# Ledger of designs, part 63: designed miniproteins, single chains, continued (2)

Each design is a single chain, and the fold is of that chain. pLDDT is the mean over its residues in the fold that is shown.

## One batch from the design tools (miniprotein)

Design m6311
Fold by ESMFold2-Fast:
Structure m6311 (fold): chain A 83 residues (1-83)
Amino acid sequence: MREEMERLAREFLELARRAAEALAAGDLERAEELNERAVEVGQEAVRLALESGDPALLELVREALREAQRIMAEAVARQRAAA
């Protein structure tokens, strides 16, 4: 379970970083596609963490969500500054 959660968290963050890179490159369609996939992976991670009843797994998912939000917020702010 924990290894699966760590895998999902890594996949989620990788997708978030790729979405941010696509946004920075001006590829809005790819950024949207990657962000949609990240949301799907993130939702699966949250579902598994809640079903596990393990607060440590839920904390791991919450940390990954906060990091992804930070990455995306920075990318959006940078894009707005360029406009």
Scores: mean pLDDT 80

Design m6312
Fold by ESMFold2-Fast:
Structure m6312 (fold): chain A 74 residues (1-74)
Amino acid sequence: SAEEYYNQGLEYYKQKKYLEAVKAFEKAIELDPSYKNAWYNLAVLLLGEGGHYIPKEKREELFNKAVEGLKKLA
C-alpha cells in the first residue's frame, strides 16, 4: 500500500539512506498521488540535507514534481 511505502521511506530517512527514502516516497505517490504526507516528506528531504545526496537532475525533477503535486492538493 501507499502507507507501507511511505513508512518504509520514513525509516530510510531516519537511517540517512536518502536515495532509498526517495524511491520509497516515489512508490507511495505512484500508488496514491493524493497521499499528501508522501509529497511533503519528499519535498522536505530534497530541500534539506538529504537533497545533497540526490543527483542534481533527479533532485530538480523530483522537486518540481513535488511542487506540482502539493499545488493540486491545496
Scores: mean pLDDT 83

Design m6313
Fold by ESMFold2-Fast:
Structure m6313 (fold): chain A 56 residues (1-56)
Amino acid sequence: SLRVLSEKELKILEIQGEAYKLLQAGAEEEEVKRLVIEKLRELGADEKLIEEIEKE
């Protein structure tokens, strides 16, 4: 049977998918990064994860 992902894990995957679609559409990497960080903060994601993304 398939492992059921938590709601938070599913939302993170959705954010990653949206980011990928924006990049494919020619959006600027810095704008996409900002949107990802904002959505991760709204979900209450670990601040260390957000900091790692910001450092890229």
Scores: mean pLDDT 71

Design m6314
Fold by ESMFold2-Fast:
Structure m6314 (fold): chain A 94 residues (1-94)
Amino acid sequence: NRELLEEVLEDLAKMLGISVETLRRMVAEARRNFDEEVYKKAKELIEEQIKELLEKGSSELNAIIVAAYATAGKLKSEGLPIGYAFLVTVEILK
């Protein structure tokens, strides 16, 4: 699902006010310094948000983008690396 992944990353980067290259670097950093507990937390948050948004009638594309954005904000509020939200998003769209 390469085209969907590329579109999600582009739209997510625009919402965050960063470049796609910066977002991809954050994903690479999360992979290099992998913390299983932070990844699991981000995955659970994203999956719950996607489920709720789909139940409310959102498209899959919009549900994934909004869930990733909301999860990044939640991780940031807890002092955790936001790149884990993006890593989970990439792994879902593989």
Scores: mean pLDDT 87

Design m6315
Fold by ESMFold2-Fast:
Structure m6315 (fold): chain A 66 residues (1-66)
Amino acid sequence: APLPSDEELRATLLVMQGAVYKLAKDYAEAAEAYQRAADLLEALDPELAAALRALAAEYAALAAAQ
């Protein structure tokens, strides 16, 4: 079975943290977590990184509006 890289593991933890912040409605913290995950995945999975950046932008906008 393939083992995740250190960067993939860090990104996974950040995505999980972002999901927890999202459920708590801590949108600024959720945006930051998703952005950090995207930065780690940029070279490994640019498509997933782009999706995570889009989520980060949405939650940053929600945080700024409330």
Scores: mean pLDDT 82

Design m6316
Fold by ESMFold2-Fast:
Structure m6316 (fold): chain A 71 residues (1-71)
Amino acid sequence: GLGGFASIARKAALLAGASEREAEILELYVGGYSLEEIAKKLGISKKTVSRLLKEALDKGEKNGDKISEKS
């Protein structure tokens, strides 16, 4: 994939008030990584990844229904 869109998503999340970790998780998720892959990559639990991703999406309000429903 192009990858450029994932970087834009990270920057947008930061501008929306997301933390650096929330923005990184959103970037990876937009880039095609699953919650489990992100958890493994960052060395944190899948539950923590899910929570932080939800927080990033809630701040951006952009697509919490579509992007969190499978991929």
Scores: mean pLDDT 72

Design m6317
Fold by ESMFold2-Fast:
Structure m6317 (fold): chain A 65 residues (1-65)
Amino acid sequence: MKASKYSAAMLLAVAMEIRGDARVEVKGDEIEIYKLRDTPEVEREVEVIKELAEEAGAKVRVYKL
């Protein structure tokens, strides 16, 4: 269960990077999201990623580029 939620968070973050919405780096139990776009849709996706990662016991850091 926890691993599946972490994998889902990572997949959503990678999808954001593929769309050019953000750059993503994974450092152990931490996901770093560098926002390239500042839109309500991007903020909503970041919130979902944070929720999934927190449920898995991981941390998410969000930066604005």
Scores: mean pLDDT 77

Design m6318
Fold by ESMFold2-Fast:
Structure m6318 (fold): chain A 116 residues (1-116)
Amino acid sequence: MLKEVEEKIRERFKDELSDEEIELIIEIIKTLYDELSKLEKEGNEEKMREVIKRLLDAIENIEDEKLREAFLRALGIFISELKETMPKVYKIAVEVIKETDLISEEDKELILSEVK
């Protein structure tokens, strides 16, 4: 799963982002995966919401529009792949993204367009 997400992100952004920018996004997603995997096993839905909101706030503070948009799309790819392996995290992430005021409606659509 995580390796497939990494491969999808590399292929999707190879012509849009530098290798360093792609690696930065992948490393953040790996860290997020480890944290969310623990929370899925614990069933801690409150902490799942906090983690997702913290990430969205951090992404919204990225001043480079191209990097911000790429990160939002990469997050959508990642969330889509969680549906089978982390169903609670998947549900909470989609709900938080739809309901939040932390990011713009346009930025929400960048994430949700990648979620199947």
Scores: mean pLDDT 86

Design m6319
Fold by ESMFold2-Fast:
Structure m6319 (fold): chain A 66 residues (1-66)
Amino acid sequence: DIERMEALVQEALERLAEAVAHMTPEEQRRVAEEARRELEAVTGASVAEVYARLEAAYRELALALQ
């Protein structure tokens, strides 16, 4: 269900935004670079694939920040 995935992505993005607000300039640059790579990889990708990648990126970032 795209609506459910959208809600999960929204929650993940809100948590990520809070984490980013407390990041150093180096961490912010790393997150921006990861986002750029994901956007480039999305050319021609399905909506479900986009949401899956956003979830995976958030999960990796959350683990790295622990």
Scores: mean pLDDT 67

Design m6320
Fold by ESMFold2-Fast:
Structure m6320 (fold): chain A 117 residues (1-117)
Amino acid sequence: MTPAELAASALVRAALRFQERHPDVKLTDLRVRISEDGKTAEVEGTIEVVSKDIDGKQLAEDLAREAIEALRELYPDLQVKKVEIKSDGILKKGEKAEVRITFDVESGTLKVEIKKL
């Protein structure tokens, strides 16, 4: 497996753990992609808010923590050097958002984006 494929497997584990630890959201439609240059792993999904209004920034930070933990636990040589969080603010009950987690294995940059649909 390439470093980006290893990173992708860790990000999928992070997404599954996130779903287990966040019952107030439903994570669906998980897609995995490696960039054309082979350097970036990407996991995309759809979040639906099911129980209560949620701070999208807090949700993105929680997802980033799960990603850092999974990368460190499974592939410690894939060092996270920088974390970038982007969020559209409050997600209301019943709203949907696109979630995107990317990790650049060359720069060590982890990016988590949550964008309202």
Scores: mean pLDDT 86

Design m6321
Fold by ESMFold2-Fast:
Structure m6321 (fold): chain A 65 residues (1-65)
Amino acid sequence: MARRVEEILAENLRKAGKFDEADRIYERLKAGEPPSEVAEALYWTAQKLIEIGDEIDAEIARRRA
């Protein structure tokens, strides 16, 4: 679960254009180093980033309309 949450977070960061942040997460995954505590922190960070992403998408949709 922890590794999958980290992968989802990294992919979401790439889609949001935050490549540096995504690369850092991918480097950690490649090294096989995320402790369990990091997984919990990433879960809450992912939740926060999804909220920010939704706000950005809403603004883009509003500007297109």
Scores: mean pLDDT 66

Design m6322
Fold by ESMFold2-Fast:
Structure m6322 (fold): chain A 77 residues (1-77)
Amino acid sequence: ATPEQLAALREAVAHAYRGLQAYREGKTDEARKHFLRAAELLSTVDPEAAERVKQAADEGNFPEALRIAVDAYEAAT
């Protein structure tokens, strides 16, 4: 991955962790916003993973959305 892609992936994973934290605090709307931002950042590197993160977040499956984002980061690094 390029340095710019690696930076986007790191920011995506950071948003995914914040999203899961918000969910655990009962802040479901905030969790969705964080995972949507993670998906946007992932879309330039792994558009399939980005779509899967959006789908998991839309379904309220935030632990799965985090797992997808982390797996995409690990696959690219």
Scores: mean pLDDT 86

Design m6323
Fold by ESMFold2-Fast:
Structure m6323 (fold): chain A 63 residues (1-63)
Amino acid sequence: GPAERERLFQELLERMREAGASEEALENVRRLYEEGVLTPEDLRALLELVDEDPHLGIGLARM
């Protein structure tokens, strides 16, 4: 539901910050979330990628 999507999004932002993502990268992810592009499933997939390799999370944030 919306509460789960919000929780996953906040967790993703925190994990990206821990991985060294730039403020611009964090803003890009926030924009995608606000536009409804990121589903709960997408957010879980991104969290798994950041958890497995923080450099992959940074790489995704640069796109």
Scores: mean pLDDT 73

Design m6324
Fold by ESMFold2-Fast:
Structure m6324 (fold): chain A 56 residues (1-56)
Amino acid sequence: MLSDEEIRELARRIAAGSALGTPATDEVVDEMAENIRQMSEEARRDLREALEKAGL
């Protein structure tokens, strides 16, 4: 299981990548983190592996 800190870090990476050089707002990061928290353990693992393979 990912910790809350790891979930927030993943959310920041996703938000920062989508912003294309614009700082991600705390609101966007928090919303993404909440979505990740609501994912199943398997979905979180798949997301992490996909991000690692994408170099994100």
Scores: mean pLDDT 69

Design m6325
Fold by ESMFold2-Fast:
Structure m6325 (fold): chain A 59 residues (1-59)
Amino acid sequence: MKEELINEIKKLVEELSKYLTPEQAERLRQGVEDLIKNGSVEDLKKAIEELKKRIQRLK
């Protein structure tokens, strides 16, 4: 998987986690870790778009 996509996802997860409970943030991190290990490049791109939209809604 492309390192640039992984780094973007990690940055967005950290930002979104500020708006979540510790339990929700941990579940998000675990799901993203699984996606990074087992997901396709297309799955990573879709995850980036979804995370950005979620952050904007919570701002």
Scores: mean pLDDT 79

Design m6326
Fold by ESMFold2-Fast:
Structure m6326 (fold): chain A 96 residues (1-96)
Amino acid sequence: DPQKFLELVRKALEGDKEAAVKAIELEVKNLEERGGITPEEGAMIGGAAAYLAYRDSLSPEELLKLIEEAKEKGRRLGEAGDSEGLKEYAISLINK
């Protein structure tokens, strides 16, 4: 449901950590149902989770560095086809 996903993203951007977790779970499920996660999609999910988790607690320079590290981690998980590991990694960033 695209409307439900967008509503979860809106709430996540407003600081709702539960909505951020649900958005990650829904996106990973949708990509799995499609046939799996690409490296680029893994990078996007990792980077988005890092941004949501740390945007209010880090300087812009440190935030960009952490986003790049999370994108690279997500890309490697996508290359491995490890959708469960990607989900766990992204949720772990949000729940810190």
Scores: mean pLDDT 87

Design m6327
Fold by ESMFold2-Fast:
Structure m6327 (fold): chain A 65 residues (1-65)
Amino acid sequence: SVAERAREAALEAGLSEEAARAVGNGVANGASPEEIKKVLLSLGASEEDAEKAAEIAEKVRAEAA
């Protein structure tokens, strides 16, 4: 699924397992990049990592089947 690909891509990018699950869940639920960033920040991620996570989710959503 697109959500599974997003979680895998986040892990490959060096994000934590918790952050990667949040990215996958966000993609599965149709969350916007800004919503994904807010979730990551609430989990204690840096603003840089939260932005990276949102970009990964957007890219995977566009490219994954």
Scores: mean pLDDT 79

Design m6328
Fold by ESMFold2-Fast:
Order: structure tokens, then sequence, then C-alpha cells
Structure m6328 (fold): chain A 56 residues (1-56)
């Protein structure tokens, strides 16, 4: 669970960087990448919360 959350966080960072780059070329591509990053953030938060619950 913890390692999965870390992987999602890393993918989120990569999607955010790609969104920034694509915003200069095509704002719609940037928007799509940003939405992907939000989904990854939510996934990581859920996994992190589950991991915390298991430890508690």
Amino acid sequence: LREEAERMRELMRQSEKRAEENDKIDPEMGKDNREGARSLRRGAEILERKYRELES
C-alpha cells in the first residue's frame, strides 16, 4: 500500500510537469494531463489513508 501510494505520487509529479510543458503548445493537452494528475493524487491519498488505518 505505501509503495503504491509513492508510485502514484511520482506519476502525479510527472503528469504535472507534462501539463506545464503542453500548456505552452496546446492548453487542452495540458488540461488532460492535469486531470490525470488529480486522479493520481486522489488514489495516493486513499492508499496513504488505508496504510495509516492498518498501522493504527
Scores: mean pLDDT 73

Design m6329
Fold by ESMFold2-Fast:
Structure m6329 (fold): chain A 73 residues (1-73)
Amino acid sequence: ADALAEEAIRLAEEAIEILENGGDIEKAKQLLSRAEQLGVRAAIEGAAPEKLAELGRLLKRGSELLQEAEKQK
């Protein structure tokens, strides 16, 4: 459970870094999608609430950055 949440956090952080640096929007989108999928599985399997909360913040930030990047393409 926690390993899935940690992997999801890692993917979300990578996506945010890509978007903040003006990198590959499609790669960032795929990473955010994968992070969300792993986060859902982590929650179902009983991952620590602190890890799920951190993931939720990162996914929100990533979605906001992705929306801005897609508006400006």
Scores: mean pLDDT 82

Design m6330
Fold by ESMFold2-Fast:
Structure m6330 (fold): chain A 58 residues (1-58)
Amino acid sequence: ADQVIAEFVKGKPDAEAARIANAVRRALEDGMPLEEAWKLAGISVEAVREIVERARAA
């Protein structure tokens, strides 16, 4: 999960990156599934899947 968040926020402004990372992390800590946590942050599941596939291929 942390690696996916790091790849997604790469190149974004620090304030925006921190806000997204904190929101997703808190949702995961509250027991929310990863897919729902990303939706809460306004990020599409398709975008998350693409990032996960790129990380897996690296």
Scores: mean pLDDT 62

Design m6332
Fold by ESMFold2-Fast:
Structure m6332 (fold): chain A 62 residues (1-62)
Amino acid sequence: ALDEVQSQLSELGSSGASGQQVVGFAREMAKKYGINLGPVSGSDDDAEAAELASQLAMSLSS
């Protein structure tokens, strides 16, 4: 699960996926695994995607 999520997030980043696509993926994974994502301070999709991906990875690593 964790390895799969990290692999897919890395793949999305490497393939030039939009920040909105990364945000959508992170939120779906959080919902699937019952992870509560905290607030984000990013003002655009890329900043929000980076914060959500980081929160998801930290939660799955716990």
Scores: mean pLDDT 71

Design m6333
Fold by ESMFold2-Fast:
Structure m6333 (fold): chain A 101 residues (1-101)
Amino acid sequence: SPEEQIRRLLELTREGVEGYAREAIAKSTDPEAIKRVNELREKLLEILDKAIQTLDLSYLREAISFVEEELKKSTDPVVKEALERILDLLRATLQAVEAIR
């Protein structure tokens, strides 16, 4: 069903976010940057879990807005790179989901 396709895309997106966060943590030598990536990851996964459970695209849009605002506040290059990759992934997911509906 379209709903199952959307849920699967959101689940893959969640896995992608976890992957980018793990890469950022592995590349970082700064404990404060690692802590920030973990905090951003936890909040973003909370929002994505709501998107997966409800299939409400407003949560996916909330995730995009959250990453855009956090990217504006970020100065660490590893954190910025992770957030840019996550933002691109979330935007691609939104486009793909809207094409299914």
Scores: mean pLDDT 89

Design m6334
Fold by ESMFold2-Fast:
Formats: C-alpha cells, sequence, structure tokens
Structure m6334 (fold): chain A 68 residues (1-68)
C-alpha cells in the first residue's frame, strides 16, 4: 500500500469516527491517539516510519469503530 493511499484511508476513518463517536470518551481517546501518531508520521523523514505510524493510527481508528 502506498503512503498517499494509506493516509487517505486513515483520514477517512478518522472522519467517520469523529462523526459517529466524536462525542464519546472512547472516540475522543482514539482520535487523540491517532492524531498523535499521524503528527509523528508527518514530521518523520523516513518513508518506512511514516507508513508504519500511519498503519498504527489506522488500526486504532478501526478498533474504536468495531466497539460500537
Amino acid sequence: MELKELLGETLELAKELYEKLGETEEGKKALEEADKLLKEAAESEDEEKKIELTKEAKKILEEALKKL
């Protein structure tokens, strides 16, 4: 998976989580954790690390959406 495609999918999930669960404690925590990882990925100059951090953010968002 290319970084651009992965990032697009991750941002789409973040939007979905915000719209469905953004007012919940669980949704807020997942969004904050994912945002932290995405910021770290954006600041990294290592493409492999950007992909890894973005995948981790995506996984957090997917797990939060599965709970409800």
Scores: mean pLDDT 79

Design m6335
Fold by ESMFold2-Fast:
Structure m6335 (fold): chain A 148 residues (1-148)
Amino acid sequence: SSRKEELFNKWLKENETLLSKLPEELRQRLVDYLRSLLENASEEELDIFENPSSIVVDTSVPLEKLLEGKSDLMRLVIATLYLLKKTNYEIPWVHIALPVLLALYRMREEKKPVSEFPELLREAIELLHSHGVLSEEEKELLLEALEK
């Protein structure tokens, strides 16, 4: 319980500036969604969330295939690492993780299959760019990474 709350509070501090750019209702939904992901996480999943570099992601595999059979918390880490590697580490982790979190939230709410995740992620990237979370350059790099 204390570890989950510590990781949640750390995430809030790291994302405070970006989250402040979002409409209050959307910000609250994303915050509540991440809290639920951490509350339902195993100790192994918490270790990976705290230290994402502990896992290796093969970017030659389609993103949606890498996410099959995974929990949403693991999907958050895997998709963020995938895009980080595909964009040659030119975009900060928090700028990638937030559109990934939004896409996963929408996938859950709209009951979409994981095969539709890349399209939901494109929509999330566009939305977060419209709110000033992502620069034009970051948006273009992320969208290009999804086409490869």
Scores: mean pLDDT 90

Design m6337
Fold by ESMFold2-Fast:
Structure m6337 (fold): chain A 59 residues (1-59)
Amino acid sequence: LSPEQREKLEEEARRILDEFKATGDSQKTLALIEETARRLGVSVETVKRAVEEVMQRES
C-alpha cells in the first residue's frame, strides 16, 4: 500500500470501529468494510485486519 492509501485505510478503519461501538450493528459494519475495500482498491480482508489493529491498539 502507498502511504496515502495506508493513511486512508487507518482513518476508515477507525471510523468503522467507532460506528460499531456506537451502534453494535454487525451487518452495517460489514457493509462499511465492503464499501471501504471497494473505494480504496484493497481486499475486504485488508480492511478487517486494519480494524482489528486499531481495536487492539485502543484496548
Scores: mean pLDDT 79

Design m6338
Fold by ESMFold2-Fast:
Structure m6338 (fold): chain A 64 residues (1-64)
Amino acid sequence: MKINSVEELVEFLNNSPTGILIIAKSEDAVKNSKFPEDTVIYNGSVQDLVEAMKRSNAKGVTGD
């Protein structure tokens, strides 16, 4: 799955937290790596990822 916004990333984390690697600075960098098929590719910054995790109910967010 390809995600291009913080909002899409939040929705993914809430519904399918199984994807582990969800950071990409560029699609080419991720494309050349060996990731599981369920790995989500996010075209954004680490700061956007941190914001999405704070806004989601994913396993990475405390309170569960």
Scores: mean pLDDT 57

Design m6339
Fold by ESMFold2-Fast:
Formats: C-alpha cells, structure tokens, sequence
Structure m6339 (fold): chain A 67 residues (1-67)
C-alpha cells in the first residue's frame, strides 16, 4: 500500500468519524461514544463494499438505530 493510498484511507476514516459525531449531535437523544464507534466501524465495512456513499449511509442508519 502506497503512502498516498494510506493517507487517503486515513482521511476517509477521519471524515466518517466526523460525520458520525455530527449525526449524533443532530439526534433528539445523542448516543454514547461506544455506539459512535460501532457506527464508524459499520461505515468502514460498508465503504469497503460500495464506496464512500455506502459508508455514510451505514453510519446514518446505525446512529438512527441506536438513538
């Protein structure tokens, strides 16, 4: 894996984490950090299957389920 590929993956993970925090803050009842981690992990798995949009959708679905 090249340095540029690693940097790109790090940025994707960081963005997924930031989005998970923002989605959690927008919920009527924010969830715990542990549930946020679970949402981020689901986003990463979905990203591997169908790219960034799938990852974002998976994070949103998990946060909605946990709220």
Amino acid sequence: MSREEVDREVDIVAEAFREAIRENDSLPKPISLKELFSAAAAGMVAYLEGGWQKGRDAIRAKLKEAS
Scores: mean pLDDT 70

Design m6340
Fold by ESMFold2-Fast:
Structure m6340 (fold): chain A 102 residues (1-102)
Amino acid sequence: EAEEKAEKAKELAEKAKEAETAEEAAELAAEGAAYASEAAKLSKNKEEARKAKEAAKKAAEAGVEAAKRAETAEEAAKAAGAAIAAIGAAFQAGLVAGEKPG
């Protein structure tokens, strides 16, 4: 369950980077961040948490890149929100994995 959501988050992050439009990139980044957050919450052990953290880091990168591509305030807000949510998910997953926050 957690691993499935982590893989989906990674897939969506890659699709966001390859998106042809800023709108599509922001939408895919937001969806990826949501899956990364769910993966972090569902992590039951250190291995699942490490995979969730990796997925969340990729989702955060996709959100940042989507925000750089934004043509409207709405696109920028959606992409930035996705990046912030993914960063939070990575932090939470890292704590479960026994890693220092940073």
Scores: mean pLDDT 80

Design m6341
Fold by ESMFold2-Fast:
Structure m6341 (fold): chain A 49 residues (1-49)
Amino acid sequence: MLSKEEVLELLKEQTNPIVQRGLAEILRRLGVSDEEIEEGLKISREKRL
């Protein structure tokens, strides 16, 4: 399985909202906090514009 750090980086680079939601779900299962997941989503949303 991918490390939580690798999945978090993938989340930050994604512009597809469906993929972003899937990665966020995986991060939650890996024990990443909701705060870290939301920060990653914020970065990806800013990149998407």
Scores: mean pLDDT 74

Design m6342
Fold by ESMFold2-Fast:
Structure m6342 (fold): chain A 68 residues (1-68)
Amino acid sequence: MMSEEEKAVARFQALVDEINARALSVEEARARIEAFLRELEADPSVSEETKEMVRDMLRRYLAYRAAQ
């Protein structure tokens, strides 16, 4: 079964998939992602390593969206 880290990454991937499928604006995508990150930061079961990885994925995704 998935670890807490794998679940966090899977939730992020599902969010990205939804944003892409709905063709949301960069600002709307940012708001959704920031809400997700706040929930992730508040979860003590998720390691700092996983949080850092998700933050890096978020930065790269938003940069990609802004470049379009």
Scores: mean pLDDT 76

Design m6343
Fold by ESMFold2-Fast:
Structure m6343 (fold): chain A 70 residues (1-70)
Amino acid sequence: MSREELRKRADEVLEKIQELIDEAIKNGDTKKVTELNLIASRLLDAYTRGSLSDVEKAIEEAEKKIEELK
């Protein structure tokens, strides 16, 4: 996977996390907001500080966690 493809995928996942956070806030689900913020923070940390493989793994983890929270 190219660096540009990983960047685009990370951005798309972060947008999905933000949509879910906004929904959880409207529903008063503070636990879900906290979990989603942790997922976003991990992905952002990998994206800013990690290697390409770190970003790839962080995207995979984030996608998996999002499905678990749906």
Scores: mean pLDDT 80

Design m6344
Fold by ESMFold2-Fast:
Parts: C-alpha cells; structure tokens; sequence
Structure m6344 (fold): chain A 65 residues (1-65)
C-alpha cells in the first residue's frame, strides 16, 4: 500500500470505532455523522463497497435520532 492509503485505512478504522462507540451509547446523531465521514473516506480509498455500506448505516441511524 502507499503511505497515503495506509494512513487512510488507519483513519477509517479509528472513525469506525468512534461511530460504533456512539451507536452503542445511543448517540445516533453523532454515530451517523462519524459513519458519513467513514463512507466519504472509504470512497476516497477506492472502497465503494464500504462507502455504500456505511452510507446506509448512517441513514438508518439518522432515522433513529
């Protein structure tokens, strides 16, 4: 992997963890925001599968907020 791709994957993992923690805490609004950031980052990393998954996740959480 390029250094940029490596840094992006680390950031992706950290944001997913933040989103997951917020979701488990019932903070759906914050979790949705983090999942949207994850989706945008995944798209930049050439992972449209992950981008679509996390966009759907964020939209579902917004409906619960």
Amino acid sequence: MSEEEFEGEVELTLKVMQASIAEKAGDYETAAKYYEEVARLAERLGRPDLSEFYRQKAEELKAKA
Scores: mean pLDDT 79

Design m6345
Fold by ESMFold2-Fast:
Structure m6345 (fold): chain A 89 residues (1-89)
Amino acid sequence: MIPEEIAERLERASKLYVEGRKLFEEGIKNGDDELLLEAVKKFSEAALVFPGFYPQAKADIEEAIEAAKSPEVREQMRKLLEETDARLR
């Protein structure tokens, strides 16, 4: 086992998650579905890099889906959540 690799993955996932939160907050503030979709992509990437983020990422993605105004963007977010869940089991 290489503790450095685990630490690096956690750091990478944390950065992705924080970036996703910033995009999410701006998307909510501006009513911008594209920022919300970018946030969902970052949350998904964080969960795939470090599965410990999945419960929080899933909750944040579900909140983004509810906040999104476009049916097409909501469907893209749902598909990304389904794909993320499938890859994690």
Scores: mean pLDDT 85

Design m6346
Fold by ESMFold2-Fast:
Structure m6346 (fold): chain A 63 residues (1-63)
Amino acid sequence: EEAERLAFEVRQLRHAASTLPDKEARDRVLKLVDEAEQALKNGDLETARRYVEEASRLLREAF
């Protein structure tokens, strides 16, 4: 349930990040998305959620 929701958010953030024109901002967001994906793979939903929240925040700052 929560893992499925976080996996969906990770996919959405990866897609959004790939559209950022600024390479530095794009790389930073993608790194956080990768960390969230790794946490999900390890079953660490709390850590995954924190990385998703941080990636989302950086993405908003890039616009």
Scores: mean pLDDT 81

Design m6347
Fold by ESMFold2-Fast:
Structure m6347 (fold): chain A 86 residues (1-86)
Amino acid sequence: MELIEEAERRLEEGDLEGALELLEKAFEEAKKKGDLETLERVSALAERVLRAALEAGDEEVARRALELSTEVGMEFLVAAVEKVTK
């Protein structure tokens, strides 16, 4: 998914807010499709954004990244259970 690659690039450039916006889009698309692989990648990158934001003292980005990471983790569990039961 190109959104994940672009988000990773933004994160590497220090554009935490831009990376987070792309991850939010990738999450919504992966959630609709039950795409476990993409949900796992979004979770990992959201955690990286959270760590970088905490290191930079950016409370707003850190809060958004934590919220995204929590939602992605929950959706991953839901999708994984559905794959096992169906």
Scores: mean pLDDT 80

